# Designed miniproteins, single chains, continued (5), part 76

Each design is a single chain, and the fold is of that chain. pLDDT is the mean over its residues in the fold that is shown.

## One batch from the design tools (miniprotein)

Design m18795
Fold by ESMFold2-Fast:
Structure m18795 (fold): chain A 65 residues (1-65)
Amino acid sequence: SAEEYLAQGKEALEKRDYETAKEHFEKAIALDPNNADAWFNLGLVLLAQGKTEEAVEYFNKSLKL
C-alpha cells in the first residue's frame, strides 16, 4: 500500500539511504498521487542531496494537496 511505501521511505531517509528513500516515496506517489507526505518527504531527500530548487517544487506540490 501507499502507507507501507511511505513508512519504508521514511526508514531509508533516517538511515541516509537517499536512493532507497526516493524509490519508496515515488512508489507511494504512484499508488496515491495526492499523498502530501510522500511529496514532502521526496523534497527532504532532494534537500539532503543539495538539490534545493527541486526540493522547493516538491514542497509546493505537497502544500497544494
Scores: mean pLDDT 86

Design m18796
Fold by ESMFold2-Fast:
Structure m18796 (fold): chain A 70 residues (1-70)
Amino acid sequence: SELDEKLKKVEEVLAKLMEVSSSKESKEAAKEYYEQLRKIEELRDTDPEKALELAEQFLEEAKKKLEEKE
């Protein structure tokens, strides 16, 4: 599904962000992103359009943070 593809991209960007961040920053970022992924999964069955919108927003935010670290 499109949502699953977006979530996979978020995970890939998160992995790159963790590679260029400090150990503490990486753990904090991972916790925040996994909490947000859980919220998206909760919306999957009740509001799939909102779930996709949030996934796209998180992907863009993750990309922006990665770009700022480079």
Scores: mean pLDDT 76

Design m18797
Fold by ESMFold2-Fast:
Structure m18797 (fold): chain A 63 residues (1-63)
Amino acid sequence: LAGKVARALRDVPGAGDVVLGLRRGEEVLILSESSHGLLVARSLATGRTGLVGRDQVEVIGDA
């Protein structure tokens, strides 16, 4: 999934410096995959990087 663009399926509040806050429909670039079912992603709207749940986003294409 690294190098893919995904879209948030729902609003997700951020948590500290670790969890990336997202709005429903916000697009993120997937940077890497975690062994815990989490993705390291960068928001294309805010430029912030953080963890997102794999179930919280839908992959829509390549970056």
Scores: mean pLDDT 77

Design m18798
Fold by ESMFold2-Fast:
Structure m18798 (fold): chain A 70 residues (1-70)
Amino acid sequence: SPLEEKIKKLEKERERLKEEIERVEKELKELEADPSTPPIKIAVKEATLAVLKAGLDFTEELIEELKKKL
């Protein structure tokens, strides 16, 4: 069904977002561990992480809404 295909595509996107979040969180920890890191680089990574987490939340909510229609 087209709905099941849409859910499957969103589940793949959810997994990619989780992997990207883990990568950015690791990068952020490495930047924070380096005392020579300019504060602006940390701020940019924190902003990137916030956007990715918002995207994950939206994707998860959409999956739940679509699953209710099955």
Scores: mean pLDDT 89

Design m18799
Fold by ESMFold2-Fast:
Parts: structure tokens; C-alpha cells; sequence
Structure m18799 (fold): chain A 75 residues (1-75)
């Protein structure tokens, strides 16, 4: 429920270029729903855009672990 709203809010912040707020919103989505693969993938993308490559790698690995179909996005 609220996890999806936080994930959507994170995407809105990312589209505005506010990566710090996007990261906070995605983290809140994950706090509410730890197995939310889409939020983990979005967190990885926000971290990568923000220059946090270590955070991006960990988040992407978690997304792939939860939903292997996300591995296809590497192309």
C-alpha cells in the first residue's frame, strides 16, 4: 500500500533531479516492503546517478535476487 506510494514519490523526485530525496523515498518503500524488487532496482538507479556505485551494486543485486527478470535490464 504505502510502499508503492513511496516508490512512486521516489520516481517523481528522480525525474526532478532530486536524487537525495529519491533515495530517501525508495528507502522508505523498502522499509515498508523489504521484498519490493522494483524499489530496490529504482534505488540502485538513483545511487548510480548520484555517484554511489557501491550502493547501486548492492541495491541491484538485491533486486535481481528478489526478481531475476531485472537482470535483463543490463542490456
Amino acid sequence: NNAEAWNNLGSAYANLGNLDKAIEAYKKAIELKPNYAEAWNNLGSAYASNGNLGGAILAYKKAIELKPNYAKAWN
Scores: mean pLDDT 83

Design m18800
Fold by ESMFold2-Fast:
Parts: structure tokens; sequence; C-alpha cells
Structure m18800 (fold): chain A 80 residues (1-80)
């Protein structure tokens, strides 16, 4: 039976996507703080907005991917 192996694969992919999304958000926040500390106020604000927008897009993609694999895992779990 391949269902249990597929379930494990989808759970792992969902978890990986969630971890990646959280990591991207944390990384962007730390970068924004560093730029604010080291740059001019105007440059820091511009870079912060750019990093926040990039992190938000990355997180949304990772959340969508995680949900997709979570839905597949839930379907397989019911058949296990």
Amino acid sequence: SSLRREYSLYVSKAAGAKIRGVGAEVEARLRAERVEREGTEEEAERKRKEEEKRAEEERKKDEEEAKKYEEKAEKLKEEL
C-alpha cells in the first residue's frame, strides 16, 4: 500500500512549506531591523517596505502550498 507513504510525503511537504514561510518572514524582519540601524531613515524605510512586501508574498505562496498538501494529507488520512 502506497497511501501511508503518500500521506507521510504530503505531511512533510506541508511542514516544509510552513517552516520556509515562517523563516522568510523572520529573515525579512531581521534584515529590516539591521537596515534601520545602519542606514539613513529614508533608505531604511524604503528597504523595510520592500523586504516586508517580499516576505509577505513568499509567506502567502508557502501557506498556499502548505494548505494544498495538508488537504491531500487529510484525504489520505481518512483512507488509511
Scores: mean pLDDT 74

Design m18802
Fold by ESMFold2-Fast:
Structure m18802 (fold): chain A 60 residues (1-60)
Amino acid sequence: SLKDIIEEKLEETIKHIDNETPEEIKSIIDQLKELKKKFPEVKEILDKAIKILEEKLKEL
């Protein structure tokens, strides 16, 4: 399902987040915000991922 694909992509992104620059993390956050507009059914999963990425940006 689309939900499974999105969850898999988010897991992959989070696993590699330490290798990303602040600009790349910000870009990913923006992409996830756009996905929330298109796929309300995964909004909760996307919100959790965005929170993790925003916390990571705060560390940088």
Scores: mean pLDDT 79

Design m18803
Fold by ESMFold2-Fast:
Structure m18803 (fold): chain A 73 residues (1-73)
Amino acid sequence: MLNKEVLELETEAGVYEIAAAVYKRLGDLEGAVEYLEKAIEKLEEALKLEEDPKLKSNLEALKEELEKLKKKL
């Protein structure tokens, strides 16, 4: 299982990901980009502590979503 620090970082990333999704649905692409970048930062910190395939997959998915949003700006 992930250690407590990794779980806390993953939870923070999840909260930021939800915020980004909300901003995206409202058409606030700048807000969506801001919160996706924060989510990515937290997942990168988690991966530095423990290399987990699920965390890596989530990070890759968020980076892809960020690229798609930036293309719309």
Scores: mean pLDDT 82

Design m18804
Fold by ESMFold2-Fast:
Structure m18804 (fold): chain A 92 residues (1-92)
Amino acid sequence: KEKEKERYLRAAEEGLNSAEGLSHLDEEYGKRLREEAEKLRRAAEEGDFEKAREYIERALETLREAAEHMRDSPGAMMLALAGMVEIEIAAK
């Protein structure tokens, strides 16, 4: 349905925004999240909601790993955790 597609597209947008922020702090995590968010966007556009859910899970895993890796930088860790919350809220 249209509303489900809109939720996943919004989740992809939040993922891309988080990827941009992360790329200034850690290029590898930023790149991984950007690739996952782009795949999420494409899956949502194609109506492949099973793939969209898989990419949401991968994006959340990347952000969790980034938060753990950057735990010694409170700002970086909070940015990663905020990204997880925003993606989860958008996907609901």
Scores: mean pLDDT 83

Design m18805
Fold by ESMFold2-Fast:
Structure m18805 (fold): chain A 76 residues (1-76)
Amino acid sequence: SAAEGAEKRAKAKELHDQGLAALGRGDYQEAIDLFRKAIELDPNYAEAWRNLGLAYQLLGDEAKAAEYFAKAEALE
């Protein structure tokens, strides 16, 4: 339903905001886990895919970063 979709998108945004806070603390693995949960709820959340890529880039995983950046761009 429209209400269920809105609730999922709101929760995805909340998880994404928590992921950004984790990135700010240098907790890159926690940020990855939070961004993954956000995209599970809203797979079209381009900004969450982009920040997942950024978190992997900060961990030195350039291959995964490139994959997630490409996914984010495909959604925009």
Scores: mean pLDDT 89

Design m18806
Fold by ESMFold2-Fast:
Order: sequence, then structure tokens, then C-alpha cells
Structure m18806 (fold): chain A 65 residues (1-65)
Amino acid sequence: MKEVTIETPDGKKYVANYETETAEGEDKKMSETISKVLKLGRVTSEAARQGWDADQLKEAGEKAG
């Protein structure tokens, strides 16, 4: 498994794991994983600012993914 560490503008760090079957798929899988984590990070930052509860955060995370 490959690991990528992503730091969001709010200073939070996310570690994501991904698997690739071929070297040709590595860059694509990494980019997709980074994009998903950044979307979730943005939603989390907005939720913290607005004081969202756990249910609202889950709903927003599903919408961002």
C-alpha cells in the first residue's frame, strides 16, 4: 500500500492509503485520493466555522465525496 500525507489550509494533516495494481495507475490513484481528502477537509473546516453537529458533518462529507 502507498501512503500520502495531505495538509489542509486549516493546519490539519490527513494520511490516506491507496493501492495500485500497475505503475501506470499510481499517479491517477494518488491524485484521486488527494482530491477526495481535500474536499473532505474543506467541508470539515466549514462545519467547524458554523458549529455543525456530527450528523450535519456526515451529510456534508457524503455530498463532498
Scores: mean pLDDT 58

Design m18807
Fold by ESMFold2-Fast:
Structure m18807 (fold): chain A 98 residues (1-98)
Amino acid sequence: EEAKKLEEEAKKVEEEGKKFTKETLLESSELTMKAMLYVSKAIASKDEKEREKYLEEAGKLAEEATRVDKEGQEKKKELEEKAKELKEEAKKKKEEEE
């Protein structure tokens, strides 16, 4: 039945979304940890120019982590909407077949 194929495709998209969410969380967390390491180096530095350099690097990494999180949220929403559309089509097809 075509309805079953649409249901299976919806499940595949849902699983892809779950995997993507975990990968995005890991990447964002790694960038945040690197930013914190640079902040620690800035605090330990006795040179003002070194402190500024470390804080700039920390800022860039924090901005990148924010970007990864935002892009991840947008992609997750796209995958959730696609899965929803596939489920809606599967329901309509099943009702037509019954």
Scores: mean pLDDT 83

Design m18808
Fold by ESMFold2-Fast:
Structure m18808 (fold): chain A 84 residues (1-84)
Amino acid sequence: YKRVLIVADILDNGEENRARAEELAKRIPNAVVRTAMSALEARAAVDEALAEGDVDAILALGGSGVQEAAREVAREHGLPIEVL
């Protein structure tokens, strides 16, 4: 991967999701962590990361709303996505 975006839901169990995202980022070269409290924020996080540069894959952590929003945006841009 050239750049991996990790989107972490911080609304429900946010501290654990954030910590998990940061641990994953340590093991993935060029990983970028973004947080979201809603589906709208999750979409914005993906859009902002894409505007900053190429994204090769998305990892989504946390609640179903954030995960589903990340999946929708990934499909729109033809990006692989993993949900954790």
Scores: mean pLDDT 79

Design m18809
Fold by ESMFold2-Fast:
Structure m18809 (fold): chain A 55 residues (1-55)
Amino acid sequence: SMEEYIENLKKLYDEMLAAGTPAELALHAIEQLLRKEFDEETAEKALREVKKHAE
């Protein structure tokens, strides 16, 4: 489901930060992944959920 996919992206974000990736680069990588797989609206909604987790 989309919810499971977003939860996996949040975990990916956390793992990237734990590995020393700057937050801006981690979010940029996730955004690029979302834009390759989904339409603009879906990608933006999913990215907002990951950004809320990052706060």
Scores: mean pLDDT 85

Design m18810
Fold by ESMFold2-Fast:
Structure m18810 (fold): chain A 56 residues (1-56)
Amino acid sequence: SRELGFALASADTGLSRAQLQEIADARTDEELRAIAERLGISVELARGVKEAIRVL
């Protein structure tokens, strides 16, 4: 479920639900990169989180 995906990603990354929602809502790689830089995480981590939320 999406809610389980958000809960697991929050526990793993320390990011808030709102920050994880920003990552989930990113439509382009450029948008995802900008969000990752603002949150102080790697683009690879942001991409992994986005995919984990999508699948769970």
Scores: mean pLDDT 79

Design m18811
Fold by ESMFold2-Fast:
Structure m18811 (fold): chain A 60 residues (1-60)
Amino acid sequence: NKKKAEVLATLGVDHAIATVTDPRAAAVAEKYIEKVRELGDEEGAEKVERTLERAKALRE
C-alpha cells in the first residue's frame, strides 16, 4: 500500500529530525526505515536514513 508507506516515511523523517534533541528518537526512526522498506518504498526508506544520519551529525 503506497499511501501507507508514504505516511510511515513521513513519520520516520519526523523522528529522525527529533534525534537532534532526543537520541531515543533514533531507534524509533530506524524501526520506521525497516517498515517503509518492507512495504517496498526504498526511496522513502533512504530519505529517512539520510535525515537520521544528518541529525546524528548535528548532535556531534
Scores: mean pLDDT 82

Design m18812
Fold by ESMFold2-Fast:
Structure m18812 (fold): chain A 70 residues (1-70)
Amino acid sequence: SRERELQELLERGRELTRELGRELYELAKKSGPAGTALLAPMAGKDEEGARAAAELEEELKRLGERRRLE
């Protein structure tokens, strides 16, 4: 069923997105200000980009907070 195939793809996409967010946090942590600066141009393009950048910042902050709790 195509619906089942799409569900499997969506689930894999979500997993990959989670891993990507974690990797972005690690890159930002190691690069410091340079890493976070790489995300800034995305917000400067348009409102859609600004929202996407804000969402990524929220994810990074959440990952950072999790790390602090460990």
Scores: mean pLDDT 60

Design m18813
Fold by ESMFold2-Fast:
Structure m18813 (fold): chain A 65 residues (1-65)
Amino acid sequence: SAEIEALKEETLARLEELLRAGASPEEINALNRETFARLKELGASEEELEELQREMVRLYLELTD
């Protein structure tokens, strides 16, 4: 849905900001918890959640390695 895609893009943008700012693991974990909870409320499938997790991991590796 449009809401799921918008939240996914917003989450990736926020994660990038946090990683570039040197955010703590606690801040990153809070973002992850909030985002996955919201996506589940919006009816996101397990596959959609796994896709977002893969994108977040990819972004993390690009900006921290």
Scores: mean pLDDT 82

Design m18814
Fold by ESMFold2-Fast:
Structure m18814 (fold): chain A 68 residues (1-68)
Amino acid sequence: SAIEEELLARIEELEARAPDLSVEEVIAEGQRISQEANEKNVPEEVKEQLERRVLGIYMRTLARAAAE
């Protein structure tokens, strides 16, 4: 669906920009993506996929912050 494509595109943009963003900014955008997926009634299987990708971005961002 158009919503699923939009959310996936936002996740890809977040992942690309994450090195230039603060941990707080990454978490905030990830939360917005998750909230929109819930509000738009995205299928559970798709939500699981989106959550998995967002979690990966969080973990990578936290690892970068910890390495400082």
Scores: mean pLDDT 83

Design m18815
Fold by ESMFold2-Fast:
Structure m18815 (fold): chain A 74 residues (1-74)
Amino acid sequence: MRPVSEEELQALVDEAVKIIKHAVDINALEREIRRSEAAGDEDGLAAYRKQLEKHQKILDEESARADELERRVA
């Protein structure tokens, strides 16, 4: 089996931190969407859904990068 390098381990940690940060942002946006739905704020809903899509895309890209790094250390 290929040994895991210090650099590969650090890259995995860095990607995990990025994923966590984006997950926190997504969770905050989901809370604002629920609040806007309860208030009937259609403009706020549209804005928050657009931001959620943007953060979801970034999270998907970061997850794909993490999968590539995990494949490299396996």
Scores: mean pLDDT 75

Design m18816
Fold by ESMFold2-Fast:
Structure m18816 (fold): chain A 55 residues (1-55)
Amino acid sequence: MSLEEARDLVVLKLIEKNLPPTLENAKKVIEELLEEGIISKETAEKLLELVEKSF
């Protein structure tokens, strides 16, 4: 999965769960995707860096 595809998935999950696009909610969704095996640990770490820089 590309970093762009993984970012889109995080956005879709935030919308699906009706969560506001905050750093805390983005981190929670990334952790859930990692725990479910949908994204790799490397992808999760890259996404966390991107969301922290964006907020």
Scores: mean pLDDT 80

Design m18818
Fold by ESMFold2-Fast:
Structure m18818 (fold): chain A 89 residues (1-89)
Amino acid sequence: SAEQAAIEAMTERLREAEEKGRKLGMTHLSPALRAAIVLLSEIKKESPQDVLERLKKITPNELAMLSAAISEITLLTKEKQVFAAALLG
C-alpha cells in the first residue's frame, strides 16, 4: 500500500543515515545520534565531520533536540497513516 511504502521509505532513510555515520567512524555514538548528525549535515549542507566537531562543544539541550528530531519524524509518519485511515473509514 501507499502508506506501507511511505513507512518503508522513512525507515530506509533513517537506516541509511545511521549506516553512513557508522562508516564515517562515529561508532562511539548511539545509532540515533549518528543518524541525527548525518541528517543535520544534509539539511544544513555541512560535512558530517564538521557537525561532529561542533558536537564536542554542543550543549545538552542541542543533543536533546537532535534526538527528538528522529522521534518526531517517526511520529509524523505514523500520524499520516491515522489521517489516511480516518479519511477512508
Scores: mean pLDDT 66

Design m18819
Fold by ESMFold2-Fast:
Structure m18819 (fold): chain A 70 residues (1-70)
Amino acid sequence: MSPEEVEGLADGVVALAAAGDYDHAATMARQLGEAAGLPALGQELADAIRAGAPVEEVRELARRLVEAAK
């Protein structure tokens, strides 16, 4: 995946989580983790989303995945 595609996926995760679509956001968070080569962090983001974490926490975890993807 290109860096731009990884950023787009991360933005999608944050938008879905903010909209309350937790199941879709969690699925995309796992895909983001796989794309970044950090499936454990992707799962951590998915778990945080399902636990109702604040949008700012979801955004920070997604940003860490984007940064790790280079």
Scores: mean pLDDT 83

Design m18820
Fold by ESMFold2-Fast:
Structure m18820 (fold): chain A 66 residues (1-66)
Amino acid sequence: SAAERAARLREAADLAIKIIEEALAQGKSLEEARKLALEELRRRYPDLPEDLAEAIVDGAATHVEL
């Protein structure tokens, strides 16, 4: 359902935010943090289109900077 897809996308976004925050806290660059988040999203959500996974990581990076 649309609601189930929305919930899954929210879970992916929350995971990306967490990974970016943890990587930055460890002294990694934002570029490295984004790559780690994208890698983990691709591992956990292999059915997620690459463009959408990249968009989620971009949104998560923006959220961390706000």
Scores: mean pLDDT 84

Design m18821
Fold by ESMFold2-Fast:
Structure m18821 (fold): chain A 65 residues (1-65)
Amino acid sequence: DLAAEVAALIAQLSDPDVAVRVAAARRLGEIGTAEGLRALAAVSQDPSAPPEVRAAAREALGKWG
């Protein structure tokens, strides 16, 4: 179920493990749903998110811009 996968990946953008957060951002970028891209945009603009996660979110968004 794509909707369930996207929801789980959006939740993983807030995972305590930075590697999980980066993997979730990349996967949301591969899928490219509007809700996933919106979540990636929010993370890319969040100065409190780790730099690696913000970079992964920007790279993922770049695939669709």
Scores: mean pLDDT 84

Design m18823
Fold by ESMFold2-Fast:
Structure m18823 (fold): chain A 89 residues (1-89)
Amino acid sequence: MQELAEKILEDIRKGWEERGPLTPEAEAVLDRAEAEIKRILDEYQEKLKNTTSPEERKAIEREYIRKLMATVLDAVGELFELELRRRRS
């Protein structure tokens, strides 16, 4: 889970960098996403420590995968908005 989220963000960062150096605004979007992912993963680990049921663990995993994906999608959306603003200039 953690490795997947980090890999997706890294791939997004590299894909954007291939088009030129990251703007400060794009850097800020990615930095915020990385911080939020860390927070979500820390919360996930805490919940897992208190969960012994395999069914409860699967439910928690599904919830946190959704939270991680939402964070990634929000970051991608913000990056697209920055790209659209750049094209209007």
Scores: mean pLDDT 77

Design m18824
Fold by ESMFold2-Fast:
Order: sequence, then C-alpha cells, then structure tokens
Structure m18824 (fold): chain A 69 residues (1-69)
Amino acid sequence: SNAQAVRDTLEKAGKKEQAIRAAKLVELLGLSPGEARNVTRMFLNGYSLEEIAEALGVPEEVLEEVKKV
C-alpha cells in the first residue's frame, strides 16, 4: 500500500516516529502514490508533522488522529 511504502522508506532512514505518523496521514487522507512520495520527502527534509499538515491543508480532526499514533 502507499501507506506501507511511506512507512518502510522513513523507517529505513531512521525516522521511526515520523514513519508511523506519515503512514497514518497517507491512509486517512487516501493519498495517491505521488502525494505519498511528496509527504515522505517532506519528512526526510526535516519538516514537522504540523508543517506538513499546514502545507497540505489537512483538517485539524485528521491531524489529531495522526498525533494519537
């Protein structure tokens, strides 16, 4: 799945916490493979979950669900 590909990439980069949250974000928003790759790149470049959520226009309720994992 797109979510699993994002998780695997970030885990291999040593970003285990970001991997779980990025995968959940991709899952909840139903992101395309291209959008999922963009999210992965943002996390790899040191963007916070909150910065990525703002950039993508993520609803606050979705962001709060992502923060729970």
Scores: mean pLDDT 85

Design m18825
Fold by ESMFold2-Fast:
Structure m18825 (fold): chain A 71 residues (1-71)
Amino acid sequence: RTVDLVRAEELLKEGKYEEALPLFQEALDMAQATPGVPEELIRYLYRQIGLAYEKLGKTEEAKPYFEKAEA
């Protein structure tokens, strides 16, 4: 996994959702731009972004990410 993804996961575990969110978003953008990345990884990143939004109380913003994680 990328260094940014590992750091984002650590921040999420520490409850630093606001700091984790942009790193997960960057990892998602890089994964979508990179050929050969498994769809499972992209869905995982959507799920983590959704979780971070939900933990920040941004439930409405979290919904589309959870939907994409299950697609």
Scores: mean pLDDT 80

Design m18826
Fold by ESMFold2-Fast:
Structure m18826 (fold): chain A 111 residues (1-111)
Amino acid sequence: SAADLEALVRATAARLAQAAEDGIANKLSPEELVRRLREIAEEGAERIKAEFPELAELVDRHLEEFHKLLEETLRRGEEEKLSREDFAERLKLAATEHYGRFLADARAALA
């Protein structure tokens, strides 16, 4: 159902936000934090595809775009010499925006 899809997408987004906070607390490098977010996003994508196989192509496209977004965020964070806290906040914002768009696209695809 659309509610089950929303729950899975929100769960992935929440895990990404928590990983960014944990990255601050545990003093992860920017590269280590990005790697952890990629792992969480990949696990979330596999779970969504298992429950909604009709969304597989959409999920794979959005996962690829999220990986590119993480790489661009890392590059810009290095160029701007962001603090760990500012970098984590930028990653949280990027994840929130990306998964919000994914949920909208996925809902449209199921209608």
Scores: mean pLDDT 88

Design m18827
Fold by ESMFold2-Fast:
Structure m18827 (fold): chain A 61 residues (1-61)
Amino acid sequence: MKEEWKKKAEEYEKIADEHVAQGRLDEAARNYALAASYYFLAGDDEKAQEYINKALELRGA
């Protein structure tokens, strides 16, 4: 079950990275926030914090 949440986190991370490459920073921020939420559910607090910070940086620009 945690493995499935980690897989979803990785999927949203990839989607966010693609949006960054396309210059769609608001959509990238949303997907990084979703990735962070799933990393938190998976018990990966370090990655959850990392991707929350990335989402905030993209929306703060």
Scores: mean pLDDT 83

Design m18828
Fold by ESMFold2-Fast:
Structure m18828 (fold): chain A 94 residues (1-94)
Amino acid sequence: KLEELEKAVEDFLVDLYLRAAEENNEEVLAIVRETGKRLKELKEKYEQGEISEEEYIKEVLRIVKDTAKRVIEADPSLKEYVEKKLEEIEKIAK
């Protein structure tokens, strides 16, 4: 489940990056870059044993939800896509 969650989140961010890059949407690109950095730092804490798997999953979901909200605010045309992907990610995290 953890590997499935990590892959789903990575695939979501990569797809957002590619969409934003094609449209020259610098606001969404900045959000994706910042989210990637936050997730990398969180992963390092988990791998070093500083946080539990349960806490790691909870924080990944918090970051992804925050990112989803920010992306929708920056580009409302992505709302349906982002909401569907967030729902899929939340289901994997159970």
Scores: mean pLDDT 86

Design m18829
Fold by ESMFold2-Fast:
Structure m18829 (fold): chain A 96 residues (1-96)
Amino acid sequence: RRREAAEALREALEELEEMKEAIEAGDVEAAKEEALEAMRHLDRAGELLGEPLLAVSLQFRLLAAVVSAELGDRETALELVEAVEEEVERRLREVE
């Protein structure tokens, strides 16, 4: 379980990095696709950790990031993605 949760969290971090690159490029559709992939990995991690509300909280921030990017507020979008990355990295350290 812990190793599988750590793997899901690492996969989420990879998608979040791709999401940031898409936001910086102004590619909102790519950012949405990467957000959906990150959300899938976070949902899996939440299930494996027995903390479904963790995934829900992070998913709301990613949805807010997508909306901010769609409205042209790239700074807010990037700040939201970075906050999710920091929380995922913190949780990864706790699992390993």
Scores: mean pLDDT 85

Design m18830
Fold by ESMFold2-Fast:
Structure m18830 (fold): chain A 90 residues (1-90)
Amino acid sequence: KAKEIIEQLAKRVLELARRYEAGEISRDEAEREFTSAAVKAVVQASELDDESKEYVLKAIGQIGDLFTRFLRGEISLEEFEAKVQELVNE
């Protein structure tokens, strides 16, 4: 269940990153959509055991940091996608 929550968040965030790169959404819209997806993941994690909850919250933070760096132009879309996939497959 914890892994599925993170996989769903990662899938959504990768879709947002691709849409932002393509110029289909603004940075503000991408940030709002990410926040919405992260809140959903936090709510789903609230029903888990402490170890699983900690794992999910840490992963949300790591994905959020990577997404912020991508939106700031600090990392490329390719690097962002690779790092997010690496995190999920850890």
Scores: mean pLDDT 84

Design m18831
Fold by ESMFold2-Fast:
Structure m18831 (fold): chain A 67 residues (1-67)
Amino acid sequence: MRRVTLVYGKDRELVVELGKELRKKHPEDTVIPVPGMSKEEAEALAKEIEEATGAEVTVVDAEEAAK
């Protein structure tokens, strides 16, 4: 299955670093860092991508995942 991971958070550097780590672990998945987006904005974007492409979209909070 095609998978897309959206990494959101207010800390730009944390979002980018987690995005790199996820891409390293899953090089075949599409990882999209979206620094500055809220949870609601990231979930809305995930829904649009899923509807447009049919991919499985996962939304990750960078601050929560780093703890």
Scores: mean pLDDT 80

